# Designed miniproteins, single chains, continued (4), part 107

Each design is a single chain, and the fold is of that chain. pLDDT is the mean over its residues in the fold that is shown.

## One batch from the design tools (miniprotein)

Design m15949
Fold by ESMFold2-Fast:
Order: C-alpha cells, then structure tokens, then sequence
Structure m15949 (fold): chain A 67 residues (1-67)
C-alpha cells in the first residue's frame, strides 16, 4: 500500500470523526435555547469548513496520483 493511500485513509477517519461531532451538535441544536443556537450553528459551520478542506486535500492527492 502506498504512503499516499495510508494518508488518505487517515484523512477519511478524521472526516468521519468531524461528521459525528456535527451530528451531535445538530441534535443539540434541536433542543437548544435561542441564545445557544448561534454558538452551535457557528461551530457546525466551522467543522463543515474543516471537512471541506480535508476532502479537498484527498481530491488533490488522488488527482496527482492519477496524473
């Protein structure tokens, strides 16, 4: 197995961890007070941005490998 393939698997595991955290926050958002909602929404947005960056890295690595 290539080092790049191992790296991609590590990034995928990190993305799954972040997705689970987002699901937990979304559940909290359903029961949150109006004062808590903006804080939770901002945290979800930040984590979604983080996932986007990690997915971008995976796509970039795959594109290089297939070039």
Amino acid sequence: MSELEEFIEKLKKKIEELKKKIEELKKKLETASEEEKPKIEREILFLEGMIGLLEGMIGWVKKIKES
Scores: mean pLDDT 82

Design m15950
Fold by ESMFold2-Fast:
Structure m15950 (fold): chain A 119 residues (1-119)
Amino acid sequence: SVTLTESGGGTYKVGGSVTLSASASGFDFSDALVSWWRQKPGELPRFVASISGDGKKVWYDPEVEGRATISMDVANQTAYLNLSDLEVSDTATYYSVVFSTKPRPVLAFGEGTELTVVE
């Protein structure tokens, strides 16, 4: 009964920026840990960023630190990942992952949004 839908992918230029979004239904982001993960071609999925449901704690993979910003709009049940100074190596499918313990443990993830970065 919980769903996550990612959007904002597509083809972008090196040096540009993109904002990816994940919309939730069936649960409240304010009680969740929201994470972004990416899977590059030929690689295992890798952590990108997380934000706590109260918005007070954020975590970034060192590979994207300084270029990535994670944020959340609880009123609209949407989490965002902004990537600046895009590199060809940012080409990946990006997934939102949500973990909540209320009212019971729930792990939810979407089907992803594909980002392609070209020169």
Scores: mean pLDDT 83

Design m15951
Fold by ESMFold2-Fast:
Structure m15951 (fold): chain A 80 residues (1-80)
Amino acid sequence: MEEIKKLTEEALKLAREVYELLKQVEDEEVKKKALELMKKADELAKEAGDAEKEEERIKLLKEAIKLLEEAKELLEEALK
């Protein structure tokens, strides 16, 4: 329970950071790739919410966080 809550909060924080970075990036291809990663992360987070097993929820949330981290890194590199 506590781990799931922490992972959910981390995913929401990362999603917010990615949305803020998207506003600063002008490269349309980079934006498109970041948005696709965010869509996949959102789908995984929704699957986690529907999962009955705690282990599956944790796994799906961690995968969503990884995709959000990739989107953040991609956007930060585009701004350098």
Scores: mean pLDDT 83

Design m15952
Fold by ESMFold2-Fast:
Structure m15952 (fold): chain A 67 residues (1-67)
Amino acid sequence: SRREELLKKIKEFEEKIKAGEEIDKEELKRLIEEVALLEGYEPEEAREIAEKVLEAIEKRRKNSHLL
């Protein structure tokens, strides 16, 4: 299904992030937004969810330098 395909791609991005690789931030955002839309969120809410998830990932990367 489309949802399974999207989740697989998101998992691939998560693995790259764990490996310290640089990722396409905009592509990850689009994948998360599309999953949220498939879950029944409105377009505006789906966009907000994708932005919040991306922000959380960026904060985790920044905080790793303070540990």
Scores: mean pLDDT 76

Design m15953
Fold by ESMFold2-Fast:
Structure m15953 (fold): chain A 68 residues (1-68)
Amino acid sequence: SGVEIYAEYALEQLKKAVEEGKLSPEQAREATEKVVEIMRSLGDQEKVPEEELEKIIEEFKKEAEEII
């Protein structure tokens, strides 16, 4: 789905930015929150079931926390 593709892209960008020292942990957490907002909007537009969307978001948050 578009939400999953976006989540994967966002994780890759977050990892690169953190590894390159471009984002503090605080800024990385703020960026993660903004990505979640975009994912919710995309999921609504694509009519992704709420249960599936929440699972994708929780997996994204878990992986983002492991990067930060």
Scores: mean pLDDT 82

Design m15954
Fold by ESMFold2-Fast:
Structure m15954 (fold): chain A 68 residues (1-68)
Amino acid sequence: MTIAVGVAGSSEEEAREYAELMMKAAGGTDYVIVKGEDLESAGEKALAKAKELGGLGAVVHEGKAGGG
C-alpha cells in the first residue's frame, strides 16, 4: 500500500522523514510526496494521489502552512 504525503512549508529532508514515519505507522510499504503552497493545496494533492495509486492513505505534514 502506498501512502501519499502532502507537504506545505517543509524542507525536502523534513518531508522525507515525515513520509517514512507516516508510511510505517499506517503499515504501508511505499510513499509518494507531493508539495503544495499551503496546507489545503497539499492535502488536496495528497488525496488525489492516494486515489490514483489505489492506496488508502493521504496525510499532510504541517510545516509553515499559510505562509505563517
Scores: mean pLDDT 70

Design m15955
Fold by ESMFold2-Fast:
Structure m15955 (fold): chain A 61 residues (1-61)
Amino acid sequence: SEAEIAALRERLEAAKTVEEVVAVIREGAALLAANRDDPELVARGKRLLAEGHEKYHALLA
């Protein structure tokens, strides 16, 4: 749901560790797999995953 995407985005923004970012990425990917028939939710979830991967790489640098 949109509320679940919003909650994951808030957690991603607050995340300070690689472990926290990876947890958000995993939950986001699972949410997309469960909601593949909702194109708007899939689009928003893919954006969240892209932001998660960017933050993951920034923390590793």
Scores: mean pLDDT 82

Design m15956
Fold by ESMFold2-Fast:
Structure m15956 (fold): chain A 85 residues (1-85)
Amino acid sequence: AGEHLRKGLEALEQKKYEEAVEHFEKALAEDPDNALAWENLGEALFHLEKYEEAIEYYEKALKLDPDNERAKINLKKAKEALAKK
């Protein structure tokens, strides 16, 4: 439901990335077709330097919404960050 998505976004803004992940996972358990939740889960994982997981979830977001330019840009950044490890 929208409540977990909202709490996840608030946690991201406060840089509480682990809390954001938990809320987005709850949002996706209720609505696995929520492209925005997949995108923001990827962003939270990117900030936790979990680049492989971030890539996976940005790709899930793009499968649901292939025209999402923000997700395309963030996917590229995550792949570049992973390549430096």
Scores: mean pLDDT 87

Design m15957
Fold by ESMFold2-Fast:
Structure m15957 (fold): chain A 64 residues (1-64)
Amino acid sequence: GEVSENSASRDEFSDEVVEAIDLILNLIFNEGKSLEEAVKEALKYFSEEVVKKAVEYVKELLEK
């Protein structure tokens, strides 16, 4: 059924953003890719907006 009421809450990361964060971190720490390479890979699976939010979170983790 066509049920696309906006359940994408901004209060916590959506499931898609969490999966994008996990993918980016996995690519960086397991495959040794740079953040830029991980972002390019994530864009194959997620929308640009989802990846952008995931990248902001990942940058916060890397800048500690």
Scores: mean pLDDT 74

Design m15958
Fold by ESMFold2-Fast:
Structure m15958 (fold): chain A 74 residues (1-74)
Amino acid sequence: MEELAKKFEELTRALAELAREAGAEELARELEELGRKLAELIAEKGPEHPEVLELAKRLQELAERAVEALREKL
């Protein structure tokens, strides 16, 4: 459980770093905050909880935006 939460935190941190490199500071901040919240919910309520699913969907959306921002920068 905690190991899975840590993996998501590591992924969101990596995505935030990419967003920051692209100059998208607000997006990087949102990714870090979402990753922390998702990790906490997984650890507390488990990965099958509806709130975890909703946050995972939002993470996908923010990740897509981070990739787009990086593409525009490069």
Scores: mean pLDDT 75

Design m15959
Fold by ESMFold2-Fast:
Parts: sequence; structure tokens; C-alpha cells
Structure m15959 (fold): chain A 83 residues (1-83)
Amino acid sequence: VTPLETLVKAKELINENKGDEAIKLLEPLLKHEDESVREKAAYLLGEIGEKYASQVIPLLVPLLKDEDEDVRLAAVRALGKIG
């Protein structure tokens, strides 16, 4: 399964209100070597929203120190959406 396929599946799970399952799929992608994959995974974690804040915030905080500025920005925006 490609990272793109995993991101698509995670988005489907979010739309089905299965945020817990989406988090399980997205967590490994936050450590992916491709910064575009990390950025998109962070964005989707923000879309899961406040219901799973206690699980999502610890995953996003390390990305605030990511080497890529777009990944850092995605983490800031995702944390803002969560509250």
C-alpha cells in the first residue's frame, strides 16, 4: 500500500467518523521520509478534530520542530483546528 493510498483511506475513515482508525493509519506517515507525506498526514490529523485531541496533540507537537517549513506550518494549523 502506497502512502497516497493510506492518506486516501484515512480521509475516508475521517468522513465515516472513525477517527481512531484514521489516527492508526496516519501516525506512521508522520515519520515518513517524504515531507509531502508528513505534511498531508498532519493536515488530516487536524481534520479529525477536537474529539481525539488527547491522542492527536502528542503526535503533532514533534512536527513543530520538523526540518521542513511546510510540515511545521501544517502542524501549527492542525493544532489550531483542534483548539
Scores: mean pLDDT 86

Design m15960
Fold by ESMFold2-Fast:
Structure m15960 (fold): chain A 73 residues (1-73)
Amino acid sequence: NAFDEAVDRLAERLGLTPEQKEEWKKRIEELNKELVADIRKADAEDTSVETTMKVVADALRRIGDLLDEIIAE
């Protein structure tokens, strides 16, 4: 699971506790599910590359916002 690997590496670098890491994994998994659903919807609507790139950019922004929340809390 690419998200589990990414979370493990980032959690190690950020010095997160096991509890914070578990909460972060759950939030990232939820974002991943939303991203997959958005991409599938876009594919069903015969979207352009630009539309797909926008979905990816929005997902990256949400991940950044989530990271800021974790650091602030």
Scores: mean pLDDT 70

Design m15961
Fold by ESMFold2-Fast:
Structure m15961 (fold): chain A 71 residues (1-71)
Amino acid sequence: SAAFQAQLQAAGAALSAGRPDEALDILEALARQAKTEEEKSQVAVALRAFIERHADDAELVARLEAILSGL
């Protein structure tokens, strides 16, 4: 959905700006709000991309993987 895409973009922007807690709050909210398989897939794809991009940040990766496992 357009709303999910906009919030995923906001999470990515927060990570790029060095605000991981803001990004995690957005991603956790999106995971809770995801009702369709399409929305869950969009969140999962974004989470996997963020895990790959931030592989050197063990704490961030662990939190992203926890969100992904809850989908």
Scores: mean pLDDT 84

Design m15962
Fold by ESMFold2-Fast:
Structure m15962 (fold): chain A 99 residues (1-99)
Amino acid sequence: MKSPLEIGREAVREIARLVHELRKAAKGDPELQEAIDKIVELIDEAMRALDEGNLEAFKESLKKIKELVEKYLPHFTPEQQELAERILKVIDEALEKLE
């Protein structure tokens, strides 16, 4: 079984990749770009928590990312919603593995 920190690093890497795709899909929408910028800042917080070995702070950062993605989900196009749902799935799977 992978260590909790390794699970966290794999999850945040995949979340960052999907958020990058979401940013590309949201080009030309300033409100969604602002929301995505906030998600990127939370990803940076999650990465810092992992670097410090703080799994509880990491989990809190993932929960904040989930809340923000869910808040903006109704404003996304179908393509953006698919990417957002993949982000939510990665977060939920990571949180379950870290329990």
Scores: mean pLDDT 84

Design m15963
Fold by ESMFold2-Fast:
Structure m15963 (fold): chain A 74 residues (1-74)
Amino acid sequence: SKEFEENLLKGGEAIAAGDYETAASYFVKAANDPEATPEQKAFAYRLAADAYRQAGKVDEANTWRKKAEELEKA
């Protein structure tokens, strides 16, 4: 979906700016897009997990990584 791609782009822009928590929020929005495929959702959850880890939010990072892994095994 266009919304999914736009949220990924905004997340990437936030990463480039060093705004890791903002980036994570955009990647979570991408993953929660109702038109996103399971593969797209898993990808966006992995990006959110990485962004949260960069922000020092280890527990949050582990939560989103686990969600990506669960989708990839379903």
Scores: mean pLDDT 88

Design m15964
Fold by ESMFold2-Fast:
Structure m15964 (fold): chain A 57 residues (1-57)
Amino acid sequence: MISEEEREKIAENARRAVLEAGGSEEQAEKVYEAALSGKTALEADKNGVRAAIEAGA
């Protein structure tokens, strides 16, 4: 498990990674929000990134 502080850091990293990969700001924000509200940073990041990309949001 990852601490709250580290979870937020990873969420921000995931958001930036989406933008760096050519994703839109809206996709990046969705990933960030999903990662922040997840149980663990890893699970939230994977679910958020996958869900946002799959949904095409």
Scores: mean pLDDT 65

Design m15965
Fold by ESMFold2-Fast:
Structure m15965 (fold): chain A 69 residues (1-69)
Amino acid sequence: LSPEERALAEENGRRAAEIAREYGASEETAQQVGELARQATEAELRGDLERANELAREAGRLLVEAAAR
């Protein structure tokens, strides 16, 4: 990935973590959601759509579970 693509993935990760915190997630869960979103973006940019979808689904699961608590 280019430095610009990595920066985009980092930004998407930070945004996902902020959304998780807004939904009441713990800091630990927010960091995990952010990291999964960052990795999903990198996988998508590499054309690995199956991995991107898997990582995005896992991030979504953590977000839903955090909101349910």
Scores: mean pLDDT 83

Design m15967
Fold by ESMFold2-Fast:
Structure m15967 (fold): chain A 66 residues (1-66)
Amino acid sequence: SLREEVEALAERAREAIAAGDVATARELLQKLDELLQQANAEGDGELAREIFAVGAELARELDRAR
């Protein structure tokens, strides 16, 4: 499901951030934004809001790691 894909990407992004792999973390955050656009296109506003919140959290974690 789209939700499962979001959860998998978020976990991979956290692992990349913890490893200091900024390039991979940014690529995964871009993929999360693509899934956000897909959720909006499908009319899943609840999932879209959740993806936005997770993406914002991960972006803050990436900034904090430096």
Scores: mean pLDDT 85

Design m15968
Fold by ESMFold2-Fast:
Structure m15968 (fold): chain A 66 residues (1-66)
Amino acid sequence: GRELAEAMLELADETGDKQLREIAERALEENLDEGEIRDLLIKRYGFSGVADAVIAEARRRIEQRR
């Protein structure tokens, strides 16, 4: 949860995506898991493909830090 939310916040800051930033900040504040984050992304963007792409990119960034 937290690592994914932090990576999404970084991605939002780099891309200027305010919607992604709000979701990432909420995920950190409410300690949301990946499934809850995915549901918020689907609700905000309207597409599961966009949600899955965002999560995949955040996951790639986490792996690069290890």
Scores: mean pLDDT 80

Design m15969
Fold by ESMFold2-Fast:
Structure m15969 (fold): chain A 71 residues (1-71)
Amino acid sequence: SEEAREYFKKGIEYEKEGKLQEAADWYVKAADLSPDDKKFQIEAYGRAASLYKKMGKDEEAKKVQEKIGKL
């Protein structure tokens, strides 16, 4: 959807600003809005998981990886 694409772009913008928490949250929202595009969900959730790991938020990264495993 167009909204999912916009949320993904927001994730990229926040990531470029070093706002990793906000970037990860936008990537998750983008993936959640795209149940018909598993490849996009894997990419968006994967980016969020990587950012959570960079922040030391291992539990949040694990939850996002579990979402990927259910696709």
Scores: mean pLDDT 87

Design m15970
Fold by ESMFold2-Fast:
Structure m15970 (fold): chain A 66 residues (1-66)
Amino acid sequence: MIDEKEVLEALGRIYRALGDLLASKGDYEEAARMYEKAAELYREAGNEELAEEARKLAEEAARKAA
């Protein structure tokens, strides 16, 4: 059985990790995009806590990219 929510959370974790990697390299514009994707995936999975955390990371990265 494919658990759609579990798959969405796993994808969210992957995008979150990519965002962290890009941010560590100073690629804040791409990091913000990865964090936004993670937030959307976590929200679709019903994990509001992780979604809000990822959204805040996206806002932080977007500010540093500007």
Scores: mean pLDDT 84

Design m15971
Fold by ESMFold2-Fast:
Structure m15971 (fold): chain A 91 residues (1-91)
Amino acid sequence: MSLEELRKEAEKAEKEGNNEKASDLYTAVGSAYLMQGNYDKAIEYFEKAIKLNPNNYVAYLGLGEAYYKMGDYEKSKKYFDKANKILKESQ
């Protein structure tokens, strides 16, 4: 699936009120931008994912990695800690 197709599928899921699916798809979009080195776009889509599903620990891991790549180690640690807390609370 292309990045454009993935974004369209995410927007469709959000419009249909499937917040969990939309969050997962926006997390995949953020991850694709992260792999491309577009950290600003990666952060944008990971933040959209967590607004739709605040328990999406994968999106928080993505935020941590993006901020780490940008040299913002304080924000990186904050988001990694948040992801780990969500993961532990879901067990």
Scores: mean pLDDT 87

Design m15972
Fold by ESMFold2-Fast:
Structure m15972 (fold): chain A 61 residues (1-61)
Amino acid sequence: SPFDELLALLQEAQRARDAGDLDTALALYNKAIELARQHGWSRLEAEVEEEIARVRAEKAA
């Protein structure tokens, strides 16, 4: 289902982030946010936007 696909993208993004691959994490989070927007999942969209902001901050540090 689209929801299961979103959860898989978020899990892979978290693994990439934990491994220090911040560029891969950003790419996966951007796929997840697009899927959330397509389905009108506003709370999930907001949560993913927050995660993207955190990863960008990690890259700047």
Scores: mean pLDDT 86

Design m15973
Fold by ESMFold2-Fast:
Order: sequence, then C-alpha cells, then structure tokens
Structure m15973 (fold): chain A 60 residues (1-60)
Amino acid sequence: PLSGSERFAAIQALPPLEAEAYHLVHVEGLSYEEAAKRLGISVGTVRRLVDRAEQALAAA
C-alpha cells in the first residue's frame, strides 16, 4: 500500500495518465491490452484510468 507521500505523488501523475489512457482507447482506438502495453501498466489500471476520465468528462 502507498504511504501518504507516495499517494500524493501518484495523484499528481494520475491526471496525465487518465488523459493518456482515454486518448489511446477512445481517440486512437487501441484495446485496453494495447493501451496497457503502451503505458507499461496493467489492463485493470487502464480500465480504471479510462473510467475516471469518462466520469470527469461526463461531469463537465
């Protein structure tokens, strides 16, 4: 589990990763697996990032 400092650093990185994951999947048409490969993270993480980006965009 992340400490407070590590969590803060991760949160600061999340907006760029959320935007990047959304762009790869919805703009470039990559699968979750391809986006995960491109970003060097798990498919589950990509799905969560995309869901978060979609929620942020829907709230606007």
Scores: mean pLDDT 70

Design m15974
Fold by ESMFold2-Fast:
Structure m15974 (fold): chain A 73 residues (1-73)
Amino acid sequence: EIKLTPEVEELLKEYAELSEELKKLGAPQELLKKAGEKVRQITLETTEEPESIKELLEKLIEALKEIIEEVKK
């Protein structure tokens, strides 16, 4: 399995918190689907590189932040 560093663990925590916040915000179902597609695409692109789990999480966090900003509009 992918070895977790303290930095990766913090990113996992932030990702989980953002995911929960997006759900609690009552984001439109279409935006939630868009988030899921972004997550799926990024995961597929980075699963070939287990050592890049940090990059994967950073990209996922960025995608969630973009969707949260879209909900704010």
Scores: mean pLDDT 66

Design m15975
Fold by ESMFold2-Fast:
Structure m15975 (fold): chain A 60 residues (1-60)
Amino acid sequence: MTKEQLDLEVEAALLYMEAAILRIEASKYRKQGNFEKAEQLYKEADELRKRADELIAQAR
């Protein structure tokens, strides 16, 4: 494993964690009836997951 591969995997892991947190926050806003904010947070979480997937692909 190169240092560059390790750095990419760590960055991807952090992005996956951030995406998970945003999905939890989106769920909370949805329960409060703020559907617009919930939808925006779900979209951000999806974009972070896609970015993390790309970093994992680059590391391998």
Scores: mean pLDDT 83

Design m15976
Fold by ESMFold2-Fast:
Structure m15976 (fold): chain A 110 residues (1-110)
Amino acid sequence: NAMQQKINERKKKEEELRFELDVLRAFADIAFVLMPSGDEEAKRILLKIVERYVELAEEAEKLGFHDIAQEYRRFAARVIARALGKPDPPEEVTLEQVRAMIEELKKELE
């Protein structure tokens, strides 16, 4: 029925968001491992990963997946802070703070 189809579609979207979170975590880890071989190139890759985390955090929030959105915000904050050589971010980090760090990294790479 139509209600069951909507439930199945929502569940599939949740699974897709969780899977992409895990994929992006793996890519960020690889980029950090490669940083000694090319700091600027690794930082450019990390910047793209963080921008994707922000996009997916906003998408998850709009769909009501607040826990998934929070995980995306946490990983975005941790990855961008580490790329900037900053200390670990506070547990409560807003997307506005993440966006400010994204702009800082963009200026560093100009």
Scores: mean pLDDT 83

Design m15977
Fold by ESMFold2-Fast:
Structure m15977 (fold): chain A 92 residues (1-92)
Amino acid sequence: SELAAVLDEGTALEFRLLEEGVSPEEAARRGAELMARNPAFVAEHERLVAEARRLGASEETLRELEEGTAFAFEAGRILLAVEKAIKKEEEK
């Protein structure tokens, strides 16, 4: 998918910059800028943040999703999926 491709590109850029000795903060910023140029990423990012807020997700999940870096976005998606699974289990 286009989303998977842009996440891979953002992650690859961030990882390459880290290997070149760029600071984690600057590497993350540049990866985020690359991803923010893609409308498919922006739309999915906005959708997931809205879903997390609607479901009352944890501060940690919201922070990861809202950070906008490739690593944080994937971490936020995993955390949201885990929280949804826990809430489903708690319903019994």
Scores: mean pLDDT 76

Design m15978
Fold by ESMFold2-Fast:
Structure m15978 (fold): chain A 60 residues (1-60)
Amino acid sequence: MELREKAIEAARRQGLSEAQAEAVADSVLAHGERNGLSEEELVELAERGGKAVVAQQAAR
């Protein structure tokens, strides 16, 4: 599915590993499915989720 791949790419651009990017994308897609989010909104959430994970990893 193109949407899942776009979500993974958006998360991965934030510096996540493949496994972390897939986890973020899957969480965002599950949320979007429940809330009827657009493709753009799902990609934006994946990017924000990726940034949050990177920030958490960078935290002491």
Scores: mean pLDDT 78

Design m15979
Fold by ESMFold2-Fast:
Structure m15979 (fold): chain A 90 residues (1-90)
Amino acid sequence: HMTPEEKARRVARLVADFVQELLDEGKISEEDAAEIMRLVAEAVRALKNGDYDKAIEILKKAFNFLKEKYPETKERVDKVYKEALEIIKE
C-alpha cells in the first residue's frame, strides 16, 4: 500500500522525466514546460494531502494543455497520464 507521500514522489518524477524528454527533443517550449511543472507541483501538493481527486483534475488540466497545444504528443501524453493514474490508484 503506497503512502500519499510516495505517490506524490513517483508522480512528480514520472511527469518531470516526461517533460524533460519533450524539452530535450525540442517538442515543447521552455515556457510551456515551466507551466506544466507548475501544475505538477500543485498536483503533488494535493497528493501529499491525500486529495487524490484534486490531483487527478490538475494532472488532467496539464495533460490536456499539452495535447491541445502539441497534438503530436497525444499518444505519449495519454500513456504518461495512464501511468500517473495507476500510481494514484495503488
Scores: mean pLDDT 88

Design m15980
Fold by ESMFold2-Fast:
Structure m15980 (fold): chain A 72 residues (1-72)
Amino acid sequence: MKPGETIELKSGIVFKFDTNGAMAKALQEYYKREGKVKIETEDANGNKAIVEGDASSLHKMAAAGREAAREL
């Protein structure tokens, strides 16, 4: 993801990325270890969201958000 990029889910949850370098590296480590990953994010209204799943699930979610942004 691009730094500062915002992705809105159909549930109305908005993800914002201020620094992707550290987050991308952490995700790569979990991909290699095939572990389950837990990412806590905060939407623009201060509501917290937890995304939990395997590494491939998180990758698919990110890809879907990017495709939605491209079609807009």
Scores: mean pLDDT 52

Design m15981
Fold by ESMFold2-Fast:
Structure m15981 (fold): chain A 64 residues (1-64)
Amino acid sequence: VNEERLARLLARHFGISVEQARELIELVKNSDLSEEELAEIAAERFGISRERALRAVRFAKTLL
């Protein structure tokens, strides 16, 4: 999957910026943390709910 396309899809579907979506992709690719821990970090950094962040993390993992 094209990472730039994935970033645009994440931004559109989960209400985050394209820049935040790129950060999420990097976290998912380069981290050994659980989906729940990644969601917690993303929720705090982006100001979204943990539920929304968890869906975004799972979506990114599916398409990477």
Scores: mean pLDDT 83

Design m15982
Fold by ESMFold2-Fast:
Structure m15982 (fold): chain A 84 residues (1-84)
Amino acid sequence: MELEKKKEETEKMLEEMRKRSAELVAQAAANPAVAPYAIEAAKALADAEETYRTGNVEEAYEKAKEAKKRIEEAVKKAEEVLAA
């Protein structure tokens, strides 16, 4: 039961991270200064997705939480660059 909840929560986090990563990629296409943050976000997402595919739900959940924090940080830095 708890394992199923972690899997569902991990899938929701991955969906949110995919959306954020896609937004950063689009911004990087318009402004090359955003590219380092788009790359970082894409790498964090890819690592979380690969861990999820291994079937270890608990590890995937922790990796997704870590990746989400990294992507939110990248989004914040990209916003600072775009505001400058």
Scores: mean pLDDT 82

Design m15983
Fold by ESMFold2-Fast:
Structure m15983 (fold): chain A 95 residues (1-95)
Amino acid sequence: SEREEDIEAFQREYGLSPAQAEEVLEKLREAEEAIKEGKYEEAKEILEELLATTPSPLLRVHLEGNIATIDIKISGDASAAPAAAAALAARRAAL
C-alpha cells in the first residue's frame, strides 16, 4: 500500500525501524491536521516531541526546519525568519 511504501521510505531515509517510521508518519499527520485547524502551538508541541525522541540526525534537521516555520506563524512576524533560514540551510547541507 502507499502507506507501507511511505513507511519503508522513512525507514531508508532516516534509518528508522518500521515502528519508529510509522510513529513519525502518524505524528506528522497529527501536526498537519493541527496546522489546518490553525492550532500552531499544538503542531509545534507534536514536532518538538518527535525532535526530543528521534535517533535520526537527518530527521532532527527536518523537524527543526518545520518548527522554525511554525514559529513564524505563531509570532505573526518575520522575527523567526533567521532561524527558519538556518534550518533550511542545515537541511540542504544534510542532503
Scores: mean pLDDT 75

Design m15984
Fold by ESMFold2-Fast:
Structure m15984 (fold): chain A 70 residues (1-70)
Amino acid sequence: SKEEIEKLLEELERLATRAYLTLSDPEKAQRAVEIAREASREATELAEKGEYEKAKELVEKAIKEIESLL
């Protein structure tokens, strides 16, 4: 659902912000921001088209990728 996607996007944003503030490696910090930015853009486009399941999978994958940098 749209509400579920919005909640996941909020989680993604919080995680990326935390990674950016806490990671000592500037390359990892920048990578976290890039992952979040791209996933947010793509998920928003998918949600606008009603592709909520694909949007959800994409955001969940991005969250896991950022977690792997921490």
Scores: mean pLDDT 85

